# Ledger of designs, part 8: designed miniproteins, single chains

Each design is a single chain, and the fold is of that chain. pLDDT is the mean over its residues in the fold that is shown.

## One batch from the design tools (miniprotein)

Design m262
Fold by ESMFold2-Fast:
Structure m262 (fold): chain A 93 residues (1-93)
Amino acid sequence: SELLEEAERLLEEAEELLRKGKEAFEKGDYEKAKRLYEEAIRKAKEALRLALEAMRQAGEDDREGILRAIALALRAIGLEIDAELNLKKIEEK
């Protein structure tokens, strides 16, 4: 599924952005951390949209495709929550 492959690619990019954002935060570069977290959130939201669309398009017999879509959706939600919480820490500075 091209939708699942694209969702996974976006999640890998979002995870890297979140990691770089946390590194920037630890160095006191709050402006850079904010930009990286916002980009990670954007990519995670798009990955969730694609995973849900893949699930919607899956046939009732495509158990593997449905389970993979659910796993990617949960990963996207978790990443968005992590990035949003880290973004909130910057807003309190």
Scores: mean pLDDT 88

Design m263
Fold by ESMFold2-Fast:
Structure m263 (fold): chain A 84 residues (1-84)
Amino acid sequence: SDAALLEKKIAELEKKLEEARRAGDKLAEAEALAELGAAYLMQGKLEEAEALFDEAIALYEELGDHELAAALREFRARALAALA
């Protein structure tokens, strides 16, 4: 049940990402990428999660949200370290 809910959330976030990219909404794009990264991490898809976090971090930096970019880098580093 939890796995099915996570899969549904990923599909919804993928649609949000596509919509944000079509609209040119860089903030919504960064938010969707960060949430997708977290969801893929919960699935154990580490390489995909890393790529999504990196893209979100780059967008937050472009938007001038250096605090959110730094927080996401710290979360990413801790998540990857916890996996050895």
Scores: mean pLDDT 85

Design m264
Fold by ESMFold2-Fast:
Structure m264 (fold): chain A 62 residues (1-62)
Amino acid sequence: TAAQIAALKAQIAALEAQIASLKAQLASATDPLAQASLKNQIASLEAQIALLKAKIAELEAA
């Protein structure tokens, strides 16, 4: 499953890049609704990364 682990790591890197972009948008956002939306999106992506990291750990333990 080395190919599966590599694919999951690539997916994490893509999500981290997306979070960086959203954090940059959040830093320039002045509208409270836009700020709330961006924070929710960042939290959702961070949760996805946590699940992917857990899956990698499970695959590496097998």
Scores: mean pLDDT 87

Design m265
Fold by ESMFold2-Fast:
Structure m265 (fold): chain A 90 residues (1-90)
Amino acid sequence: MEEEIEELERRIEENPNDAEAWYELGLALFKLKKYEEAIEYFKKAIELAPNSEVAARAYAYLSKAYYELNKYEKGDEALKKARELYKKLE
């Protein structure tokens, strides 16, 4: 866990536009139940690669993180965006 986070932080320091690294860091924080921090990193991944498979995955986990925080409307919105993006990418 710590080793994984350190490697991801290093990737982001070397390339702050690495959307996949931001997504993976968000996922690591989600696993640690740090949902608010995970949300910020998923949003960063989406911002960097909005019409990508990374963005679709980030929206799916953004939805899960919002549900864990009892933010159901935001969770539903993120889930809808994930589904729409997956349908476009096929």
Scores: mean pLDDT 85

Design m266
Fold by ESMFold2-Fast:
Structure m266 (fold): chain A 92 residues (1-92)
Amino acid sequence: SNKSKADAILVAAVLIFSTTATPEGQEAAAEVFEKSGLPSLKRAADLIRESAKLGPNPIAVAAGEQPISPEEARRMAEETAKKVKELLEKDA
């Protein structure tokens, strides 16, 4: 179902932002999701913020790749929110 696809995309987005974004990038992504007004995106925002309290993932930090910036995180979150909205609207 489109709901299952939307849920899968949100799980992937939460994991990506929580493991690869800067703390400022995590908050930027969470703000984009919260502003969407959709309950599933608000839940994703809450999960990103809770994960941020635990600190960065040691595996992601050890990879040596540059963390996702706030600007890139916002852009990625906007694209994710758009895709989730499109999928959920098809089930309406």
Scores: mean pLDDT 78

Design m267
Fold by ESMFold2-Fast:
Parts: structure tokens; sequence; C-alpha cells
Structure m267 (fold): chain A 81 residues (1-81)
């Protein structure tokens, strides 16, 4: 994906894994990752298209902040460097 690099994709995958929506963090925009995004989007009332659009990224950030300073946030920040 030209819009998001492997490092940023891995950060999003790590957050989804910590939310229980994704099993594997491999830096790939595969079907498992797309299904995890669709599940997240459905749970948060977003358009369930499996795309990392601005609304989806903003909601991921809001969930991290709200859920917040826990293991999910700490690990995501560690991978963000």
Amino acid sequence: LPKIDAENLTRVQTLLKLLGLLDKVDGEYDEAFKEALIAFQRANGLTADGELDDATLQELAAVKAAGGSGAAAALYDLLTA
C-alpha cells in the first residue's frame, strides 16, 4: 500500500490484536487484517469497507486513548518509536 508503510501498518495491526480483533501482526494488508478492520468499523458505527481511511484511523486513536494507558497503548507506542 503506497499510502501506509509497513511500520505504520504493523502499529495498527498491534492495536487490533490487543483489542482481540486480529491474531497476527505481520505488516501485511491481507484478508485477515481487512476482516479485523471491518469488525472494528462495524463495532464503532463506521463504514465497514476494510480501508484505513481518516475516520477509521481517528477512531483507532480515540479507542487507544479511551482504553487508554493500558497494555494496548504502551505496546502501540513502543512500536511507534
Scores: mean pLDDT 68

Design m268
Fold by ESMFold2-Fast:
Structure m268 (fold): chain A 57 residues (1-57)
Amino acid sequence: GKEIEEIKKEIEELEKEIKELEAKMPENPSLEEQIELGILYLKLAVLKTVLKKLEEK
């Protein structure tokens, strides 16, 4: 349904944000930058888990 397509789009946008943030990351990232990247990866893991459960329905 619409929810599956919305989650797929959110995953794609989030992966793009992660890639852009990693590209801008210095060799010695600050604790704040590391936390921000970690939060994005956690969101991505949650969305991928939800997507799998919806597809396995």
Scores: mean pLDDT 81

Design m269
Fold by ESMFold2-Fast:
Structure m269 (fold): chain A 60 residues (1-60)
Amino acid sequence: SVQDLLDETVKWLESQGRPDVADQVRRVVDDLLARGVPEEDIASTLRDMDRQIRRHLARR
């Protein structure tokens, strides 16, 4: 679900020392949900963001 995916992304970002980014991701998802964006579209966006961030950090 979107909530499970969000929780995983947030915990991982916090573990990377980026609680600021984790809070921003939460706010974006909450805003999209409040505006009635379909859950599948939100999940797709969240997965893409997670993948991009992980790719950048994988160099370390």
Scores: mean pLDDT 80

Design m270
Fold by ESMFold2-Fast:
Structure m270 (fold): chain A 60 residues (1-60)
Amino acid sequence: MQEALLEAARRARELEERYRAGQISPEEVRRLAEEVSRETGVRVTVRVEGDRVTVTAELA
């Protein structure tokens, strides 16, 4: 669980950075976050506030 949480948190940050760089859309961030959640078993939540996107990895 600890390793999966760290991996999910790392990938969540990568998604935020890719969005900030204009490489992916908010819809794609949501899709990829769901993929991370499925692969790691960790709950990954995407929050969209205006032009900002926050991706959070949490213990289920």
Scores: mean pLDDT 78

Design m271
Fold by ESMFold2-Fast:
Structure m271 (fold): chain A 55 residues (1-55)
Amino acid sequence: SMAEEEARVIAGAEKAAAEGNLVALEMALQDARRHGLERAAAHIERLLAEVKARA
């Protein structure tokens, strides 16, 4: 289901954010947008901003 896909994508993005992996976050954002996972994409955009602010 889309909800399960969103949960998986968000979990992976949170792990990448914890590791400071901007490349993985950007790839996850692109993938979420390609699959129409709007909530996951919005969440990843926030994670990207947070990681960049911590740099």
Scores: mean pLDDT 84

Design m272
Fold by ESMFold2-Fast:
Structure m272 (fold): chain A 63 residues (1-63)
Amino acid sequence: MELIKELLEAAIAGDSKKARELAKKLVEEYGLDGEELDRYATEAILTNDPEAAAAKLNELLAK
């Protein structure tokens, strides 16, 4: 899901406004768990690898 990758990239870049808007959209429109989103965003920031974090989150959403 492209929006998840965009959210993780915004979080790493420190764009808190964009990250908040995207997270709200993902929770409200797609029914994603906000806690899981926060966990993967934190991991992306720590590893500086938004692609790996997005791939893991997309794998969970596909199930």
Scores: mean pLDDT 71

Design m273
Fold by ESMFold2-Fast:
Structure m273 (fold): chain A 72 residues (1-72)
Amino acid sequence: SKSEAARYYAAGNIAYVSGDFETAAELYKKAAELTKDDPEFVRELYRNAADAYRQAGKTEEAEEWEKKAESV
């Protein structure tokens, strides 16, 4: 639901601020999976996941999720 997506998004932001970038990426991905009828928000979530992966040093995953964002 939208409410569940918002919860995962908030959790992702908390993880990111805490420096837990891999967890942040997973939470942003889960928020995107649960998002309905909001392609703009899905795009932002994919970009947030890509940024989190980049901060974690996971360049290949970051590139993958950036490409997914551009395709939304």
Scores: mean pLDDT 87

Design m274
Fold by ESMFold2-Fast:
Structure m274 (fold): chain A 98 residues (1-98)
Amino acid sequence: MAEEAAREAAEAAKEAARGDAEGAGREGVEAARAGGDEEGGERAREEAARGDAAGAGLEAGRAADGAARASEGEAALIAGTGAGVAYIGAGAAKIAGL
């Protein structure tokens, strides 16, 4: 999840570099979705709607950072409770997969 969010954020940055605000906003929403940060995706969309391609790319990067932090939080919750397997997140995938 965090790796996927980072990849989508990189695509958003590429679209922003091209001056494509709509493309940057769309990729920013996908980065936020992969990271579980829907609010970050909405901010990227709003920057794109204002024609701020650079702003949309920046918000996509923040969504990817949020995904990495969420992964750490989920891992701590699962490790600390033992019963937290009912809460599936990026951290659960990391613990189960690696």
Scores: mean pLDDT 58

Design m275
Fold by ESMFold2-Fast:
Structure m275 (fold): chain A 67 residues (1-67)
Amino acid sequence: AEITIDGPINYEQVKQAVADQLGVAVEDIRSLGVQKEKVLADGSVVLKVTATLKDGSHKTVLVTFKK
């Protein structure tokens, strides 16, 4: 997922992006583990996000935030 942000990255935006990418409701995400993977030359930030869903399953996604 790609999101354009005009400020600091926050967990609410990350949670929404992960929900959208997985095709689940935000409420179906029990917790998120967020790690900054890297910053690209254009200033985009790549986050490695591990989502724990209500059923206890774990899914990892990469989320790119562009400024």
Scores: mean pLDDT 73

Design m276
Fold by ESMFold2-Fast:
Structure m276 (fold): chain A 58 residues (1-58)
Amino acid sequence: LSDEEKVRLIASAGLEAARRHGVDDRAAIAAAIERTAKELGASPEVVARARALLDHVL
């Protein structure tokens, strides 16, 4: 997976958590981002970009 693909997958995991638990459930969103980032072996830079993308979409 490219870094761009990892950014999209991590952001998608956060968005899915927001849809399931609500946009105000920051703990559920953060947990989904952290879990997906760990599964993908994402760098802190990739995770930061995914969070920025998710914030722009929410």
Scores: mean pLDDT 84

Design m277
Fold by ESMFold2-Fast:
Structure m277 (fold): chain A 78 residues (1-78)
Amino acid sequence: VEALRELAERYIAKGEEAVKQGDYETAVKLYTQAALIAQRVAELTGDTSLLKRALEKLAEAAEKAGDKELAEKARKLA
């Protein structure tokens, strides 16, 4: 579980770097991977905090990338 949590955090960090570079499409891909891993952490632990963080970042990156549908879905799941 801890290894999955660390992996999700690494994807979040890489996504944040992509956002700083203005590469929102890459950020969306990285945050999507973080959210999928964080969902597995939530299923195993009952703790949704990491999943909510990943989904919030995904929603913001998706909106900046022009993917309004993905942004809305991520906000609803967060």
Scores: mean pLDDT 84

Design m278
Fold by ESMFold2-Fast:
Structure m278 (fold): chain A 58 residues (1-58)
Amino acid sequence: EEVREFAREEIERQVKEHGYADLDAIVDRLVKEFGISREEATRIVVEAAKELGAPVLA
């Protein structure tokens, strides 16, 4: 759940700063910070963005 929490925080931060979340950038960050696969990071980030209803750039 730490990975999902991080994804939610990054989405919220980017929306606050830029008006949208760059999902590819967040996926890259999760792969780097947590060592998970790109496929898994993409699933987590997409689901978090969907649940938050965030404006996205993917």
Scores: mean pLDDT 80

Design m279
Fold by ESMFold2-Fast:
Structure m279 (fold): chain A 64 residues (1-64)
Amino acid sequence: MEEELEREIKTALAEIYLALGKYDYFVKNDKEGALESYQKALELFEEAGDTEGAEYVRKEIEKL
């Protein structure tokens, strides 16, 4: 139960950092801020075992 909740929290945080990275890149034109947020999202998706989310974030990093 606790491990499932921790996984859900990590996935939610990863989605928040992904959104923040997109905001920094597309709205603020801040590549450095976007990279930092995407790297945090990637780490959280990998820790949560979300392979699809992690792959998506890697592709967003490659576009920077």
Scores: mean pLDDT 83

Design m280
Fold by ESMFold2-Fast:
Structure m280 (fold): chain A 58 residues (1-58)
Amino acid sequence: SKEDLELKKLVFEIVKSANEFVAERAESKGLLELAEEQRRVAKEVEERIKELEEQIKK
């Protein structure tokens, strides 16, 4: 259902925010490789969010 998809999207939005937060903290500590990895994961999650938004729309 649309409600289930919206809830799943919310979960992914939280996951994306968490990965972005960790990336920022890693950057502040000079852990650049870890920060880039977290940024990459956040981008992958963002693509999943876009897919869910398309499913919710139609």
Scores: mean pLDDT 86

Design m281
Fold by ESMFold2-Fast:
Structure m281 (fold): chain A 80 residues (1-80)
Amino acid sequence: SVEEIDKLLEELTNEMTEALKTLSEENKKKLKKEYDELLLEFQEKVEGATPEERAELFKEYIEKAKKLIEKILEEEKKER
């Protein structure tokens, strides 16, 4: 549902905001680059998708973005 997607987007936005407060400039640039690549892939897939397919693609995108944030945060912790 749209409400479910909105909640997932809010959670992703909050995780991104907190990550950006914690990360070094190097890891911020890395996260930004990889995040932009995921967003581009999502935008290409959503063009020509049905409304139901778009909802599924959105959920997959959010999960991939969350995993990316977690990966970069783990890399940051190992560098400390």
Scores: mean pLDDT 81

Design m282
Fold by ESMFold2-Fast:
Structure m282 (fold): chain A 100 residues (1-100)
Amino acid sequence: MEKVLEARNLAALGKYEEAEKLLLEAIREDPNNADAYAELGAVLYNQGKYEEAIEYAKKAIELDPNNSYAYEVLADALEKQGKTEEAEKYRKKAQELLKK
């Protein structure tokens, strides 16, 4: 979890290679690590691969329905596909989970 949070911050700063290395390590140690899949989705989103970002974000939600970041990544990618109402729904879900 700590490595995934660090990778998330690195990805937000554009350090995709370093973030990817940490995410691959996390997934290797625990293939059910929802946070690692959510962050991988974010990395793909930043590369403009919105469909792939949605797939990884959905995998993260499947593994952990309370993963607020996965909902945020999903919302961002859906918005890029013009699915604004669906994106807003997931964005609100992320906000709700973050407050709990």
Scores: mean pLDDT 82

Design m283
Fold by ESMFold2-Fast:
Structure m283 (fold): chain A 65 residues (1-65)
Amino acid sequence: LTPVQKRIADYELDKVKEEFNLSDEVYEALRRLVLEEGKTLREAVKELLEQGIISEETAKKILSL
């Protein structure tokens, strides 16, 4: 990701954290997968759902953005 893309993704993830009241653990895991590993938000959410870190309902809400 370019510095601009990282900044935009970080801002969008902060908004998601606030809007859905995500725990710090979930937020940090999403940031790592998106910003460090270059995964899409959909891929990151799917991975966290498979790991049992987030509920299916929470995953569906985030992916509807």
Scores: mean pLDDT 75

Design m284
Fold by ESMFold2-Fast:
Structure m284 (fold): chain A 60 residues (1-60)
Amino acid sequence: MQKLISRAIGLIILGIGHELEGNREEAVRALREALRLLEEAGASKEELEWVRKRIREVEE
């Protein structure tokens, strides 16, 4: 559980980094993997919705 959350946070940071560099496909890929790990870890609906919204914003 703890290690999944740590990995998800790392992937969120990586995804934001890719956004800043203009690497939209890599950003979406990292954020989707983070979402999957957060779902497995039992993250709150608010946390999951934040990541889903971020993915939509990067894809558009």
Scores: mean pLDDT 80

Design m285
Fold by ESMFold2-Fast:
Structure m285 (fold): chain A 104 residues (1-104)
Amino acid sequence: MPAMTPEQQAMLDAGNAAYQAKDYDKAIALYEALLATMAEDDPNKAEVLANLGTVYYHQKDYEKAIEYYRKAIEILKRVAPDDPNAQGLIEALERKIEVAEKKL
């Protein structure tokens, strides 16, 4: 995948740190700000979208969690359709969607 800029990497690290601290509002704000810096076809966007889904899952917003996991899968299918690593991540995200759907 193309490398993130140092600024994008710092935002991802800060978002991940906020998520680990259970500061979900801060994690969401940082991930959304990071997404705004990314091109439509940036494969790194899938990781950020999946992380947003996980934050919403922990907030018990299962509908938004499913929405963001589906967006991550869409990016992976579009920009990395033949990558075995992307296929493994798609399968993991589909399983996360199934778990979230059982919570609705």
Scores: mean pLDDT 86

Design m286
Fold by ESMFold2-Fast:
Structure m286 (fold): chain A 72 residues (1-72)
Amino acid sequence: MLEETLERLRREAEELLKRAREGEFSDEELRRAAELAEGLAEKAEEAGLEEIAKLLRETAERLREILAERER
């Protein structure tokens, strides 16, 4: 169950990042998504869901990188 959830989240994160790079989201939407991912990563880490926390942190970082590229 948990492993299936992690695999599903990985696929969703990859799709989200692809769409973000293709310009489907506003800067505000990307900023909010990164903030939500960071918050969820913190909660996952507190719950002992280390792999999920790592995935969420990496997703937040990549979203912020996309946003930074747009701002420069």
Scores: mean pLDDT 80

Design m287
Fold by ESMFold2-Fast:
Structure m287 (fold): chain A 75 residues (1-75)
Amino acid sequence: MELLKKVIKESEEEIKKLIKEKKLPEEFAKKILERIKEKEKEIEERLAKGEALTPEDLEEVKKFYEELKKEIEKA
């Protein structure tokens, strides 16, 4: 659990840094941050229900953030 939360926080901080460095439009930045918040809520709800997260779930979260980074790079 703690490892997953750490990965999420580090990925969010990295994405925020990339948005700032690339000087992306505020509207675009808001859309990316909303997608992150939605993913965090989904994970928190699963954990609140007592669901055990698998290594596959962790890889899925990592892929989600990698895709967001690619979208930021293309913008």
Scores: mean pLDDT 75

Design m288
Fold by ESMFold2-Fast:
Structure m288 (fold): chain A 79 residues (1-79)
Amino acid sequence: SLKEEIDRIFASLEAEIEKHFTPEAVAAARRELDAGRKELDEKIKAGVSPQELANLATAHALRAIGVALDVEIKERRKK
């Protein structure tokens, strides 16, 4: 199902972030991906198109990467 495909993509992204980032950055990415999963579940229930779901999933994935990078940079600046 589309939900299973999105869940696999998000899990793969989370695993890649875990390999390269601090636990704080990983936690921030996980929070964004969890928010994405919740919004996607609501949109699936509302019957939006697969293309709209794919676009939304992509937006959440990019946001997760962005928040991970932001947290990583901030953690590296701490004394």
Scores: mean pLDDT 82

Design m289
Fold by ESMFold2-Fast:
Structure m289 (fold): chain A 105 residues (1-105)
Amino acid sequence: MIEELEKEYKEEKDPAKKAQILNRIGKIYLEQGDYEKAIEYAKEALKLSKGNSPVAQLILGEAYEKQGDYEKAIEYYSKAAELAKSTDPGIYERAKANLDKVKKK
């Protein structure tokens, strides 16, 4: 699946769609427990979106939380919630729930 997404990425010309593909790859690495790769791909997606990707911010928060970097997890969850507040209720609620959970650690 990742190889198919990397092929889509190379053939895609729209930066917003490229960022979406990178977020999909980042999510797969996150689910596989490869947090370093999840961070790498999510940071590239964030770069292509000029910081305006609540999905990339959420992936970064989740990956840093799994690595035990709670300060960075809080930073990225806060950014995800702020960006998603009026545009994506699902991402907003996930970011808020994860933020509240990490703040108690």
Scores: mean pLDDT 85

Design m290
Fold by ESMFold2-Fast:
Structure m290 (fold): chain A 62 residues (1-62)
Amino acid sequence: SELEEYIEFLVDLTKELSKVLSKEETKKLMEEYLEEVAKRMKLSKEEVEEIKKAVEETLEKL
């Protein structure tokens, strides 16, 4: 699904950003990016929460 592919993309982006930025900086950038994408793509609250959870879980493992 498009949502699943998008989650994978954001997880990979989170991992790449964490190589050059702190966890706190990465989290802030990902939150800002997700807000912008949610507005542009008209994502549901449930879809946004699912993506946010995947990003947070990725950051915890780094």
Scores: mean pLDDT 79

Design m291
Fold by ESMFold2-Fast:
Structure m291 (fold): chain A 72 residues (1-72)
Amino acid sequence: SSEKLKNEALFKMLKEVTELLTKSSGDKEEVLKKVEELAKKFAEKEKDKLSEEQLEEIKKEAIKFAEELLES
């Protein structure tokens, strides 16, 4: 189902964000910019499997997840 594909893509994206955060140094704004670029690359790679709305949701979730981790 499309929901299964979206959830699998989201999980993969969150894993990549976590790896980026563990390897990155710099201020919050610089790290978030890297997360945003990673999300854009991920969306481009998955565009044939997911709708634009689903890709935007994944991108927003990834950025929010990174912001919440950087606040902790």
Scores: mean pLDDT 79

Design m292
Fold by ESMFold2-Fast:
Structure m292 (fold): chain A 83 residues (1-83)
Amino acid sequence: REQLDLEVELALAIMKGVIAEKAGDYETAGEWYSRAAELAEKLGDYQRAAEFYENAAVSYRKAGNTEKADELEKKAQELREKA
């Protein structure tokens, strides 16, 4: 039950991130991809979590938020080491 709920929330977070990115709202896209990464971590999927943090970092960098992008790139690398 809880795992299924997390998977549904993850899918919705990804969709919202993609919609925001296509709209040019890169800050919002970064927020949703970060949310997707957190949900993937809760599911124990560290590989997917790292990928979503990388997507969030790219979005924040496009938004001009380089500090947040660098932080999330570091998180992605740490998670890849756990995967």
Scores: mean pLDDT 86

Design m293
Fold by ESMFold2-Fast:
Structure m293 (fold): chain A 82 residues (1-82)
Amino acid sequence: MKSFDEILEEFKKRVDELIERLKAATSPEEKQALLDEIRQTLAEFKKKVDEYIKENPEKALELRKKYSDFVLEVQEKIEELL
């Protein structure tokens, strides 16, 4: 079973790969598809965070902060490319 931090690192890697593809994309259609995939990947990660919070409600603030920090970092990287 993977730890929360291992799952976080896997999602960081997946999103970083999508951001690199977004940086190389030139067509509006390709950019939209990559943005949609990034949003889907973040939604999948949020589901994992919510599952961990359900089992450990006392850790809710810590886990939500980790999720929010990651989402903010991703949004800042995307805005710099657009």
Scores: mean pLDDT 82

Design m294
Fold by ESMFold2-Fast:
Structure m294 (fold): chain A 55 residues (1-55)
Amino acid sequence: SEEEIARAIAQAAAAIASGDPVVVRVVLDELEKHRDLFPEEEAAALIARAREVLA
């Protein structure tokens, strides 16, 4: 549902903002595995930010 997707996006964004590499790596893996379930632009932005944290 839209509400579930919005919640997942918010949780992923919060996890990335935490800067914890262990958490961010898990979130990145999940976003990449299930990219088709999310709006493309939002998924791409979150993946890019997660990669920046892990660089």
Scores: mean pLDDT 83

Design m295
Fold by ESMFold2-Fast:
Structure m295 (fold): chain A 63 residues (1-63)
Amino acid sequence: SREFREKILKLIAEILDIIGDILEVEQQLKKNPDDKELWEKIEKLKEELEKKKKELKELEKKG
C-alpha cells in the first residue's frame, strides 16, 4: 500500500540522516581523537542506527 511505502521511505530517510551524522562525527574524531564527547556522540548515533535498521527489517518482513 502507499502508506506502507511512505513508512518505509521515512524510515530509510531517518537511517540516512543518522549515517550522515556518524560520518560527520568520524571526521571530527580524526582531527580530535581525545574528544570524549565526540566518542559518546558516535556511540549514541550507532545505537540509534541499529534500532532503526531493526525497525526497517521487521517492517520489510511484513510486506
Scores: mean pLDDT 84

Design m296
Fold by ESMFold2-Fast:
Structure m296 (fold): chain A 56 residues (1-56)
Amino acid sequence: GSMEKEKILEEAERKATRHVIEGDLEAAIEYLREMAKKYPELEEELERSIASIQKL
């Protein structure tokens, strides 16, 4: 993808990881779902991140 898309994805994953570290898996998943709505082009990558969190 473009550098801008990579930057958005990286920041989204960092923020979701913070929720996971804080023990709030539901907040991490909901945040990533909202990011997928805002950036539909990143939906597949964000859904993979959600699936990874759901396996925890």
Scores: mean pLDDT 81

Design m297
Fold by ESMFold2-Fast:
Structure m297 (fold): chain A 104 residues (1-104)
Amino acid sequence: MVKLTQSPKSLTAKVGDTVTINATASKDVNDQINWYKKKPGEAPQLISKNGKLANVSSRFSSSGSGTNFTLTISSLKAEDEATYYAKVTSESPPTFGEGTKLTI
């Protein structure tokens, strides 16, 4: 069973900033991490699947392999305020991180 830890648990940034969210897996998961954006009252939006960006703004980038993964959001906009979740896709049931709450 994999544990997935996200850091930081919360961060506050300003419009125009760049932020990086980290996820650490307790064992090697190759590239099998998805990233999601979740706003209250909305369905989760897929940002990245297994190292590949979904159809999202070019301001998003994801990187990492093995145990360390990052989601970077550049040129922040107010709409980027959300909780971001990493998910390990190689495990059954899937393992989710606790989330990182971004406030702008």
Scores: mean pLDDT 81

Design m298
Fold by ESMFold2-Fast:
Structure m298 (fold): chain A 55 residues (1-55)
Amino acid sequence: SAEDEAKMQALIEELEKRGLEKIAEKMREVAKTNSYEETLEETYLLLAEETRKKL
């Protein structure tokens, strides 16, 4: 939906703003062939990995 697409773009922009360019790029790639829900799931896993690395 248009609302989900807008939320997706907002999240990608937030990731880029936070210096997570690789995650943002991966999210854009996944979003081309996957649903919003699936893309969000993948993004969550990538963020969890980054958090674990910094911890």
Scores: mean pLDDT 77

Design m299
Fold by ESMFold2-Fast:
Structure m299 (fold): chain A 103 residues (1-103)
Amino acid sequence: AAEEEAREAEEEARRAREAAEAGDAEGAAEEALEAAEEAGEAALAALAAGPAGVEGAIAAGAGATAAAAGAVAARRSPEGAETAARGAEAAAEGAREAARAAA
């Protein structure tokens, strides 16, 4: 259900942004990792939909990678919280593209 994964990633991206704005780098990292997981699941669902899902799956995979990298950055320094929030947002956008391709 790529739609559920996209919705969850969007909620996690919002929480990652809120954590980053509050100066909570660890919170931003945790939400970014959850967004990456949801984007990864959305990518698999898009691939299961066949050739039409490939572009959405690539977008979701790229977003998941950005979110994971952001989480690492946030755990290394407080300045990484912004990178985690941006990564989580990319994961949510990619998951949404995957959900549209799977529909």
Scores: mean pLDDT 87

